# Ledger of designs, part 55: designed miniproteins, single chains, continued (4)

Each design is a single chain, and the fold is of that chain. pLDDT is the mean over its residues in the fold that is shown.

## One batch from the design tools (miniprotein)

Design m13870
Fold by ESMFold2-Fast:
Structure m13870 (fold): chain A 84 residues (1-84)
Amino acid sequence: KQEEEDIKAIEKAVEDMEAAIARLRASPHPTLDDLIDAAVVLIYGAVQLVLNKDSKNPKVQEAVKRLEEAMDALSAEIDRAVAA
């Protein structure tokens, strides 16, 4: 049942990252606080990736793939916000 808890933690990290992306997109000029909040969420996502990257459970591997996609999307959105 630990795999169910791991999947839930990963899904929560993905949801938090999707929320951070939406917040950054809602503001044409994100504040430093918005960028810090996004960075903190990205760090929590990275922790979940490190903890689960070597999992042999296919469901955890699928969740990790979604996590990697969300991390890439959030990282790109942070880069866009900083570069603009």
Scores: mean pLDDT 82

Design m13871
Fold by ESMFold2-Fast:
Structure m13871 (fold): chain A 67 residues (1-67)
Amino acid sequence: SLSEKFKAVEKDAREIAQRAAERVKDGEKLSEAIERGAAELKERHPEMSPEEAKQAVASELGKILFA
């Protein structure tokens, strides 16, 4: 279902963002961490646009870094 697909995307984006947050803390630029995370999310969910993947990772990463 669409609801199940949305939950799968959210879970993967969160896992990817957690690893991206550790790289940012270790000195990776925020923009580079988002681009790398978005590419990984897009690979897992080919139906997503690159813009949707970037937004999903940026949103979850922001929650981790600025919460």
Scores: mean pLDDT 84

Design m13872
Fold by ESMFold2-Fast:
Structure m13872 (fold): chain A 100 residues (1-100)
Amino acid sequence: SKADEILEEAKKKFEEALKEAKEKNWSKNQILNRIMEVVVELLKKMSEAKLSDEEVLEVLKRFGKYVIEELEKEFPELVEAVRELLRAFIEFVTGKKVEL
């Protein structure tokens, strides 16, 4: 589906960002900023594709879980801050509280 394509593109961009962060020894602020850039681009792509509210919620929840799982492996010190930011962001966009 178009939702799955958008999700896979966002995951790939996030993976590339984490790789660059490791290679260049980015600060916590640089990593957080780049994560938020990927999230904002994801919202833009979903809006342009005119995804339903249900599809938007599913994509954001799946992407958020993926982000947390990858951060637990690579940057565990960022997990709690990013979890809180993504939960707040998903609630703002969808009106629904999620667990990540």
Scores: mean pLDDT 86

Design m13873
Fold by ESMFold2-Fast:
Structure m13873 (fold): chain A 61 residues (1-61)
Amino acid sequence: AAPAPFLAKSTRSADGSVRLDPAQIDAAVAHAVEAMRLAGIEVTPELVDSIRRVLERMAAE
């Protein structure tokens, strides 16, 4: 029986099966950034912000 420490776990809302949490957007942004780095693209804070904005727009429901 393990204790239940304070844990910030990203969970999907059961009510909104098509609703994406900010944590999922964060993960998607990180994945996209990694893909760009692997492609040899210079990743800047501006680019990261642009990617996040696009993903947030896709998840705007």
Scores: mean pLDDT 65

Design m13874
Fold by ESMFold2-Fast:
Structure m13874 (fold): chain A 82 residues (1-82)
Amino acid sequence: MVRVEVTLGGVTGRAEVTDREAVGEADGVRVRVPIKSRNPKDLVLRGVGLILRGIGLVLDGRHGEGAAYVAIGKALLEYADL
């Protein structure tokens, strides 16, 4: 199990990764992402994509949703390194 925290746009996002899913929470927003592949390359690609999406959301003023996505992306990158 991987757990991470990030602070982005003044909001703290938290994420947890299991063998089946990643769940991120920030500012009352909960995001759930299914893990369809545990291949490290797929996890890295998806993790980077979710971080970029989260940054875009923060720039759009959606700080809670953005922090949740960044936390999930970081958690997937850490999970890929295991």
Scores: mean pLDDT 83

Design m13875
Fold by ESMFold2-Fast:
Structure m13875 (fold): chain A 96 residues (1-96)
Amino acid sequence: MRSQVEQAGRDLLAATTGEATRAAADRLVDLVRQDPSLTRLVLEYLEQALNAATTREQQQAILDGLQRLLSVLPEDQELISRAIGAILRAIGELLS
């Protein structure tokens, strides 16, 4: 599972299109559904991808992934706060 997250995370960071970004983000969220202990690592990849995203299509795909991640998060106040913070940053980028 962790090696699958690392591969999907690398795919996410290497993605240059909205479609590739969405596919990698969706894979990362699905891996969290299978193993919630991977949430912190997945959130770190989504945060890194958001900081690196230069297109609106990539930013939208990451926002969609973060919103899906929020629905499957464990009851962890730190991780929930980080996910909400990333969602707000993604919305800010899309509105700029």
Scores: mean pLDDT 83

Design m13876
Fold by ESMFold2-Fast:
Structure m13876 (fold): chain A 69 residues (1-69)
Amino acid sequence: MKLSEQEKARLFAAAGIYIAAADLGKRGYTSPEEVERDIEGAKELAEQLRENGYEDEADFILKKVEEVK
């Protein structure tokens, strides 16, 4: 199965939202459990992008995840 351009954009945006939420959680706005769920959500979306041939987008998301950890 291949993602459309619109589906790719939506997954990439959703991953960005998870990363932003995790960053806010690290700053004390949410719980450590919510930070872990947000990180897991971003990683899951990165894997979906990689499976559909969007390796650069997946790598970018994973790099941002490591910056938040």
Scores: mean pLDDT 82

Design m13877
Fold by ESMFold2-Fast:
Structure m13877 (fold): chain A 80 residues (1-80)
Amino acid sequence: MDELLEQLKNAKTVEETRKLAKEIIDYVKKSEDIELAKKAIDTLVEKLLKAIKAGDKEMADVLLDAISELQKLLEELEKK
């Protein structure tokens, strides 16, 4: 999973970022790993701040969607 998080940090295109975010979200759903979900959110937030500073609205929108989905998943996992 560290490899997927590193690939996500280095992804330069919207398409690659969307694919990697989906793979991480799917893995968190299967593993129910709360710590991994938190690390993924942190990585996505760092990338989001960079996208906002660069004015990359399309990248920012993809990252916001992924963060929202992971936050909902994290909330559901913490209720168990």
Scores: mean pLDDT 82

Design m13878
Fold by ESMFold2-Fast:
Structure m13878 (fold): chain A 120 residues (1-120)
Amino acid sequence: ALVVTESGGGTVPEGGSVTLTWTFSGAEVASAAWFRESPETGREGIAFIVGADGGRFVAGRAGGRFHVSFDAAASTAYLEMRNLRVEDTGTYYGAAGTSTDPAAPGHPYWGSGAPLTVVA
């Protein structure tokens, strides 16, 4: 079925930048989403994209510091993060779905998680 391969993350100083990359294979991807998981907040949504044309940021996390893009032809999604802060620390998950139907939204295919630690 659909396979998600992640790269990026690691330890980055506060004020730095990082790009997380997810490549999808095994099926056509219609949507991609990014989640962050931490002990403080649990799992929270960061952003999602449907198809190649759009993206939407969830409240409180993405703002002007995060940029998302999706290359449907290459089945690759990118999350670029700049001016990192200690509160951005957590495990970042790429998730994918094969449906663009808003009545049946879902991202059942998840990567293994990309850990990011931001140090002051």
Scores: mean pLDDT 67

Design m13879
Fold by ESMFold2-Fast:
Structure m13879 (fold): chain A 90 residues (1-90)
Amino acid sequence: MISMEEFEKERKKIAEEARKLEEEAQEVFEKNNASLEQIKKAQELRDEFLEKEEEAIETGKKDPDKGLALLKEALKEYKEKMKELVKEVE
């Protein structure tokens, strides 16, 4: 079982990866004049990730290992879906 301190460190790393993903995606959207619908889809993906992050944090308060697993899964899904959207815009 990981400590709550280790959970918070991993959470911060995952938040940084999500932010970097968002910044890289935004650059592609701006360069390729992404449609309003594509921008809204990106916002929906971010909102989905944030909801899953909140669920993972709540789970992590009782079970840090399970919370971290959920958080990693949420990031993986967010990366996959954002990568698909970026390819559609390119």
Scores: mean pLDDT 85

Design m13880
Fold by ESMFold2-Fast:
Structure m13880 (fold): chain A 66 residues (1-66)
Amino acid sequence: MTLEQAVELLQAAGLSREEAEALLREIRRAVDNGDNARVRALTERLQAAGLSPEQADRVGLAAALA
């Protein structure tokens, strides 16, 4: 999944583009800092927003690789 595809998926879940980009930046920052607990908390928030576990994992990976 590309970063742009992750933004599109989050917008489909009801987030604005600005909210989606902010959340993806937050995930990337947590990954860059080695904060695995924060990364898990952020991916759980994606599931709470309506994403499947598989979708949340792909979004998290896309953010980490950007």
Scores: mean pLDDT 81

Design m13881
Fold by ESMFold2-Fast:
Structure m13881 (fold): chain A 50 residues (1-50)
Amino acid sequence: SLEIQELEQQKVQLQQELEQAKQNGASKDEILDIEVQIGLVDIKIAVSKY
């Protein structure tokens, strides 16, 4: 569905932000926040399928 496609795109963006944050020496709390957001998107994708 369109919703799943949008969530997949959001996940890709968050993964890119995570890589940049790690490379730029972001705090542990900032890294964790992005990782949690990725996890929430994964849950939303799962819920949106059925």
Scores: mean pLDDT 84

Design m13882
Fold by ESMFold2-Fast:
Structure m13882 (fold): chain A 86 residues (1-86)
Amino acid sequence: MEDAKLAIKILESVLEFIRNSKDLENAIKVVRAAKQALEKTIKNPEVRELALDALDRAITALQSGNKDEAIKVLEEAIERLKELEK
């Protein structure tokens, strides 16, 4: 499924940025930009809902200073999307 593949790429890019980021405010901006890109690109409702929920949860974790929780949420979402890609 193309939508699942695109969502995985977006979430993986965000995950790598968060892992390498020392500035949580910039990380939040990147996650918000990824959310907007995903909303415009992904049409499949199941893929869209899963990915948007993960990005919103990541934003909440980053706002609380919990980088590890943001990473965990995105990793779990990527694994679930990989099942939908098949």
Scores: mean pLDDT 85

Design m13883
Fold by ESMFold2-Fast:
Structure m13883 (fold): chain A 68 residues (1-68)
Amino acid sequence: MDALARLVAEADTDGDGTISEAAARAVLLSLGFSEAEADALIAAADRDGDGTISRAELVGLLRALAEA
């Protein structure tokens, strides 16, 4: 979905393909998720627990949610 890919690309300020937890949370909140929902989704995407999410992982998660 083009809007989701665009929002994720805008959150990737450094263009390095990684997104901070704060940027990922801001994207999810802008899509209508609550803070608790956003935090749960970020935890699910951040499998390594390093506080960063790849752009591809976030896009994949958002697309899966949009298709459900």
Scores: mean pLDDT 71

Design m13884
Fold by ESMFold2-Fast:
Structure m13884 (fold): chain A 85 residues (1-85)
Amino acid sequence: VLAAAEEEAKRLLEKAEYLERIARGENLPAPKPDSVARELHERAAEAQRRAQTVPDLEEQKRIALEPARELRRRAEAVRRAAAAA
């Protein structure tokens, strides 16, 4: 159903936006974390740790944003699949 695909894509985009804010160094409020918030923080921390092994600042930014870009690609794929059906 198209509505279900739009909801899934929306959730993926919201997660990607959250990861992008963390990667840009925003001090997000630390609400009581649920399991999803912990997973997102863990992925962001791993990406930042990998980025720190690279001396090139532009490459560091690219690596830090990788998790968010993957979620955005998944959201687009979900929407395209729904549109093709």
Scores: mean pLDDT 70

Design m13885
Fold by ESMFold2-Fast:
Structure m13885 (fold): chain A 65 residues (1-65)
Amino acid sequence: AEVDIGIDLLKSGITSSDIDAITLGAVLLKKSSGTNSQALDLLKSSGLDINNPNVSNILNALKSS
């Protein structure tokens, strides 16, 4: 549930440029996955392009959070 909510918030936030949604989604994804590497794998499996600058920025936010 947290993974699904986090991914949905990230997708919505990226599309709408909603920084709060992106931040919350990243935090939820990090919490449910336990590591940035696992969060990256979950993002890849959800169909998000990790080479997209918006996705890269989210991963950097996860590291700084």
Scores: mean pLDDT 65

Design m13886
Fold by ESMFold2-Fast:
Structure m13886 (fold): chain A 78 residues (1-78)
Amino acid sequence: SDVDRRIRVMVAGSRRLVDEAERLYRQGRVDDARVMAERARDTARRAVDEGRRHGVSQDVIDQGQDVLRRADDVIRRV
């Protein structure tokens, strides 16, 4: 469905954001890492919530939940 495609794009985008947050954190750019991690968390949370309501595949939900966990980890460390 169009919703499934949209949610997959949101999850992929949130993963790129959390990858960047982790990279920035490793470089000691903690303020930039926090901003990026918060964006990743907000996008992934929305994607997981909308995905659950629309019955997208569990693999996509699991990917979004992984991004949420990683984003929260970065936020706790900065």
Scores: mean pLDDT 89

Design m13887
Fold by ESMFold2-Fast:
Structure m13887 (fold): chain A 103 residues (1-103)
Amino acid sequence: SELEELEEKAFELLLKLLEKKGLTELADLLKRLEELRKAGGPKPEELEELRKELEEIRERLRTDEEVAEKFKEVQIELAKSVLPETPEEVIREDVDAVLQSLK
């Protein structure tokens, strides 16, 4: 499926962008989530551990301005790759709106 190929390429690009910006803990978590998804999903015990790690990353994104800014730039670069004809100003405004809604 073209959609499945696009999703896989977008995921690989996301991981590369996160690693490039030094957001390695988030990249590693996303890799583990993908491996668990391919294995039929996480077990209840694994879900609780993942929930804790997600909460720790979420708190860092909320409290660490440098980490938050790096994550924002990763999202902008990813969106530009998926929506190449959309002006960067529009992408930046949309990413800001989404990130504000997730606080």
Scores: mean pLDDT 75

Design m13888
Fold by ESMFold2-Fast:
Structure m13888 (fold): chain A 63 residues (1-63)
Amino acid sequence: APPALAPVPALTDEQIRELAEKAVNSALIAGLITEEEKEDFLKRVEKVIRAHQAGSAAQAAAA
């Protein structure tokens, strides 16, 4: 259960993966990446989202 007295993190690992999958699908449809690049791009997007989440968590903690 999430802690009631602590700031909630911006995204969970599952939410990060869902957003990354949507980004990958959009990039594939737009022709920005190929099927072979899909897995690498997914990992890169997840890393970027996690970095943004870390920044957002710091901002949320600042109130």
Scores: mean pLDDT 70

Design m13889
Fold by ESMFold2-Fast:
Structure m13889 (fold): chain A 105 residues (1-105)
Amino acid sequence: NLEELKRKLAELVAELLELAAKHNPNFVDVPSREELLRASLLAVEIILNKVSDEELAERLNPEEGALVATPLVILELAREGTLTSNIPEMQKLIDQIRELLEQIK
């Protein structure tokens, strides 16, 4: 089920973002898991459906655009194989994200 795979991908991205925030001692204001998941779901739709910049500008307000930017970059770098981490738990999530992206596309 494509929609189930997209949700799993978004959940992995949200988990990676939450884990990255927890490992940054200077991060005081972290988005909720629900906000990270919503942003990650939108980023997955953007990258998989090849949504144009024009469509993004029409669908997202500036705050939504800013929130979506990080998970979108994560998905793009993971797809390219350039996203890496020195933290083993983060690297495992990155590997799972890349593998799932290859299965969906």
Scores: mean pLDDT 75

Design m13890
Fold by ESMFold2-Fast:
Structure m13890 (fold): chain A 55 residues (1-55)
Amino acid sequence: ATEEDAAPYLEELKGLTPEQVRARYDELLNKAVADPSALTPEEQARLLALGLAVR
């Protein structure tokens, strides 16, 4: 996923606290580690957006 694909999800994340962003990032990352093939393109874009937001 590109940063442009992640842009709509970044806007949604602006309303969340840093703790909520971290929790969502950890949840998706754990899912990816458990089964990398289980992530949809939308979940990949969300994971990228969350990763950018926590940095």
Scores: mean pLDDT 74

Design m13891
Fold by ESMFold2-Fast:
Structure m13891 (fold): chain A 65 residues (1-65)
Amino acid sequence: MAAIQAQIRAMATQLNMMNQAAAQRGRLGARYRAGDMNASLSADQQRAVAQQVLDWLRQVAAQQR
């Protein structure tokens, strides 16, 4: 029983740390996944990537229905 309580507290602490890290590193994560580490995307390329992400989200929404 004590082990389960300790694990719940550890998970809560980790979620708090991830929330704080997400605010600081959200941009890096998005850039890393959306393109290249050296991503200097033009406005047109950024729009194309946004469209692909939108299409992916539509597929996920359709599967959840």
Scores: mean pLDDT 57

Design m13892
Fold by ESMFold2-Fast:
Structure m13892 (fold): chain A 62 residues (1-62)
Amino acid sequence: MSREEAIKMAQAAVESGSDREKFVEKLRELGVPEEEVEEVGSLSEEEIEQMYKRAKELLEKL
């Protein structure tokens, strides 16, 4: 994953508040590749929550 794509995914995750449907929608709006969006769409609620936490950490490190 490129740095630009990682930033977009992190921003989308934070904006969605760990809601899977909103997260997937935000990723599509930001132009994230469909393969990555489909991967996120297949994650469990717990996995989405972990992605949200990691996304917040990623944005803090930028």
Scores: mean pLDDT 72

Design m13893
Fold by ESMFold2-Fast:
Structure m13893 (fold): chain A 96 residues (1-96)
Amino acid sequence: DLESKVSELLKEAHKKLEEAKTEEELEEVAEEFRKKLEEFLKNTPEEDKEKAKKLVEKALELIDQRVEWKKLELEGRIGELVERARAAGDDVEAPE
């Protein structure tokens, strides 16, 4: 099933995106799976290419959306960590 193969790639992408700790890691994961999806489309038989193209386009949109959500999460978290470090930068004796 074409849907099963694309779904498997999406699950793997989702897991790796969840494990990413920086925006650079998120972009690297996104690029890896964009290439895998493009390779899948190229290796698809001509008869199935139209269906595969639609599945790949939808998968790419879902990956892009997840990357955007994770970037927002990491940006908020980093900003909070920077402010916390500034507030407690010299307080080595009383970490909270």
Scores: mean pLDDT 75

Design m13894
Fold by ESMFold2-Fast:
Structure m13894 (fold): chain A 71 residues (1-71)
Amino acid sequence: MREVAEEAIRAAEEAGLTEVAREARERIDKHPDDERVLREAVGEVIEALDRAGHGATAAALLRKASEAQAA
């Protein structure tokens, strides 16, 4: 999940969602080994990306997050 969280934050930064990326980073840094917190942060970034019109990126990240949970 941590790798997916890092990719999600980078995608948000590239999309210009700097505030969303910063909030996700702060949350992850406070709870780096909490898989629930990581999943929630990733979900929030994915929703923000989809809302901003980056639906393809959001869908790709959602698949990677699902695979990371199944492993």
Scores: mean pLDDT 81

Design m13895
Fold by ESMFold2-Fast:
Structure m13895 (fold): chain A 61 residues (1-61)
Amino acid sequence: MEPRQVRLSLEEARELLDTLAADPSFPVEAVRAIGEAIASSYDPEARAELEALLREALARL
């Protein structure tokens, strides 16, 4: 897939969720980064995945 930006955003969002689960001191930074990844995504399917990850991050706060 040429637009690696979408793949990178999804991978970063998942890594941030793992960080949030391991270190609760990271919640604001992780939520913000995932939100920015959603805003930067132009693929509806990728957006849905990122939105699901954001909901999980918010539930862990």
Scores: mean pLDDT 61

Design m13896
Fold by ESMFold2-Fast:
Structure m13896 (fold): chain A 106 residues (1-106)
Amino acid sequence: MGLDLPLSPEDRAALEELAKRIQELLDEAKKYAHTDEEKFEKYAEEAKRLIEEARERAAAEPNPAFRTLLERVVELAEGTLEVLKVDKEKGPEAARELAKKLHAER
């Protein structure tokens, strides 16, 4: 049995909600990457704003466990946003190759 990481219930809920909100915005941006440039840019910019908010929170976070998890959310979300930009600019095959390189961590 592993020891669960001791986060406050509030910190855990905040992390899960933030990750979910960013993912939902990135999923919406993906839908519009080849159909609506204005909607793609809107959702991508909203996702980028939440990513920057998470980065600022990580920098100010005194709990190293929570800081590490926030930094992980930022890293994964930035990678996904870059894949979406490549999909828009170079097409889905180039985006898949970038996603494979980023996914090689898992």
Scores: mean pLDDT 78

Design m13897
Fold by ESMFold2-Fast:
Structure m13897 (fold): chain A 83 residues (1-83)
Amino acid sequence: HMSVEELLRREYERVGGDAVAFLQRAFGIPKEVAEEVAKAIRDKNAREIVTIGLKHNNPAAITLGLYLASNPELLEFVAELLK
């Protein structure tokens, strides 16, 4: 099986480096929420991703924030990917 990092890199390349499209396609996060989540990821702030998800009542953003909070190496990888 491919690594999570390889899968995420391929999906990001598929959307032509569009962070919002990447978050929509990879994690099912709607466009308006995806813009805020992308900023929080670039800031390496997983707790803010959870806060954004709660504010927008968006379970995908909450789940992503919790996942990245429990996997800081992956948060670093995705933050670099979304530059």
Scores: mean pLDDT 85

Design m13898
Fold by ESMFold2-Fast:
Structure m13898 (fold): chain A 62 residues (1-62)
Amino acid sequence: SAKEEAVEMLAKIRTAEDLQELYDFVEKVVGKDKGRDYLNKLAEENPEALEKARENLAEALK
């Protein structure tokens, strides 16, 4: 599902470019005016994905 793809993209964020790709994907799925609200809800409901992004960044800085 689109939500599952968005969660995977969130978990893989390492750069501003990755974040922009997630924004573009979400706007394509839910529409321009709802993208920000959707991303805020996604982050609140999927703390594990946010934690994974943090772990990925920590590993890259090793």
Scores: mean pLDDT 75

Design m13899
Fold by ESMFold2-Fast:
Structure m13899 (fold): chain A 63 residues (1-63)
Amino acid sequence: MVEARPVREGDRLTVTARSDDEAALDEAVARFARVVEDQTGQPAAVRRWREGDLHVAVVSPAA
């Protein structure tokens, strides 16, 4: 299961996704990257880390 939290700050769209399943997170990240690119016109940048048992990714417009 993937928990996703989108946050819009002006012209920026950031999506934070969390999952205990790395493969599910990878699929969600690909989908969110497409949404960020479509909404902002910028390439998506992805940052990944772990918080305990969760895989976490943040998808945002590339700086």
Scores: mean pLDDT 77

Design m13900
Fold by ESMFold2-Fast:
Structure m13900 (fold): chain A 80 residues (1-80)
Amino acid sequence: KKELAKKASELLKQARDAYAAGDRATALRLLRQALELALQSGNKAVIDQVLAEARELVPAETSTDPAAVLAALDAAIAAL
């Protein structure tokens, strides 16, 4: 849905801004939510953008599999 893709992009921008400000905890939570909404939207471009950003914040995860990236984000958030 268009609204979900838009919300995902908005959350991705907020996550990048939070990370740049040094708030890693907020950045990880926003990225996890952005990926969930991007997947629900079915918008491949937005999904790819969120996955790329998530891999930068969780460098041990190199998979293009969204489920693996979601699990990595959840683990990183739990470690906060």
Scores: mean pLDDT 76

Design m13901
Fold by ESMFold2-Fast:
Structure m13901 (fold): chain A 67 residues (1-67)
Amino acid sequence: GKEIAEKLAEEYVEEKGLKAKPESDMEVLYLANAYLTLKGITLEGVTVTILTEDGVPVTVDFSGPSK
């Protein structure tokens, strides 16, 4: 799972023309999620840990209300 998230995060960085690479596992998951959203892909029955605006890690369910 981790390697796939890193690949998706890298693809998002390239798609948006960003110069920086993700520095943390949570940032990787955030960018990977952003890439999937950009491509119109909906994940069902998958949970991902994402950093909140306060920098607190929160588990997000892509199939449920916590996304």
Scores: mean pLDDT 59

Design m13902
Fold by ESMFold2-Fast:
Structure m13902 (fold): chain A 65 residues (1-65)
Amino acid sequence: SEEEKKLAQEATKKAGQALRRAIEQNVPGEVYSEISKRVQDAMELSRTNPEEALKRMEELLEELA
């Protein structure tokens, strides 16, 4: 649906923000690898459950605040 597409777009946007914050905070390589994996898993999830994918990305952004 159009609503599901919008949720997937928001999840993608927040994923990009999380990766950018991790770079700006100069997190250790091992931590960056874990963040990248969490982002990849959420992007795959967004194809079937964009609401849960968005929630996971919002949670990740809170951890990186």
Scores: mean pLDDT 87

Design m13903
Fold by ESMFold2-Fast:
Structure m13903 (fold): chain A 75 residues (1-75)
Amino acid sequence: APSLEEVRAFIARQREEYEKNKEELIKNLTEEHVRDAQAYLARIREIEATEELEEPQRLVRREQEEIARFIIEAG
C-alpha cells in the first residue's frame, strides 16, 4: 500500500496539474461533465459516510470531492 507521504506527494502533483489545466477545463466544460461530477460527488459523500477509510484514502477522497465541487460550481 502507498505510504501517507507518497499519497500526499501524489495529491500535490494532481493539485498542481489541476491548477495548471484549470482554464482549459473550464473552457471544455459541458453539461455532461457537470452531471458526472454531481453523481461522483454524491458517491464520494456516501462512501465517506459509510466506510471507515484509512488516512491516505481519506486524503484522496477529499481531493476528488474538491475537484468535483469545482466542476459543479464552474458549470
Scores: mean pLDDT 66

Design m13904
Fold by ESMFold2-Fast:
Structure m13904 (fold): chain A 107 residues (1-107)
Amino acid sequence: SQEEIEKEVEEMAEYLKKRIEELTKKAPEMSNEQQLEMFDSLLDDVLTLIKWMVKKKVPIELIKKVAKELFELLEKYIKAADESVKSELQEKLEKLKKEVEKLIEES
């Protein structure tokens, strides 16, 4: 049912938000390589969630809301990261934003 799908979206989004927040707190203690690897993992998880939401025909407004909230948390991760990797992290996030926008437009 639609209500069951929306509840699952909320649970998956909340789990991912928590993971991003936890890794953001740990980022200053990580090596540059670990910061990049963990960020790639987060980007993959975000993309996987958005693809699943599109496949399940979740309302576009809810997909946009979840994507925006996750992008804002990923930006906080970048802010907490080492200065030397911020540019690369920002480029990776921008690519994700473009891929998500394309998925929403093609749905």
Scores: mean pLDDT 89

Design m13905
Fold by ESMFold2-Fast:
Structure m13905 (fold): chain A 94 residues (1-94)
Amino acid sequence: ASKEIEEALNKVKELANKIPEIEAKVSGNTLTLTFKDTELGKKIREKILELVLSDPSASATLEGNTLTITFTDNTEEAVKIAKEIEKIIEELSK
C-alpha cells in the first residue's frame, strides 16, 4: 500500500484501539477489526460492514467477530473510505 494509505489505516487503528470494544491491526492495505460481543461492538461492526459492502473501493470478510477489510490501491479512494470508518467509530463510541 502507499504511505498515505498506511497512514490513514494506522489512524483508524489508533482510534479503534482506544475503544474497549475494538482491537485493530493494520497490514499493508488490510485493516483487521475484532469486536467484542456487546451491543456497541455489534453496532459499530454492522455500520462499518454496511459502508464497506456499499463501496467498491474496499472489500470485507466477516468471520465471527473479526472483520477484515482490504482497501483498493487507489490512494484517494482508500483514504476516503478509511476516513468514513474513522467517523463511524468516533460517532458511535460517544
Scores: mean pLDDT 84

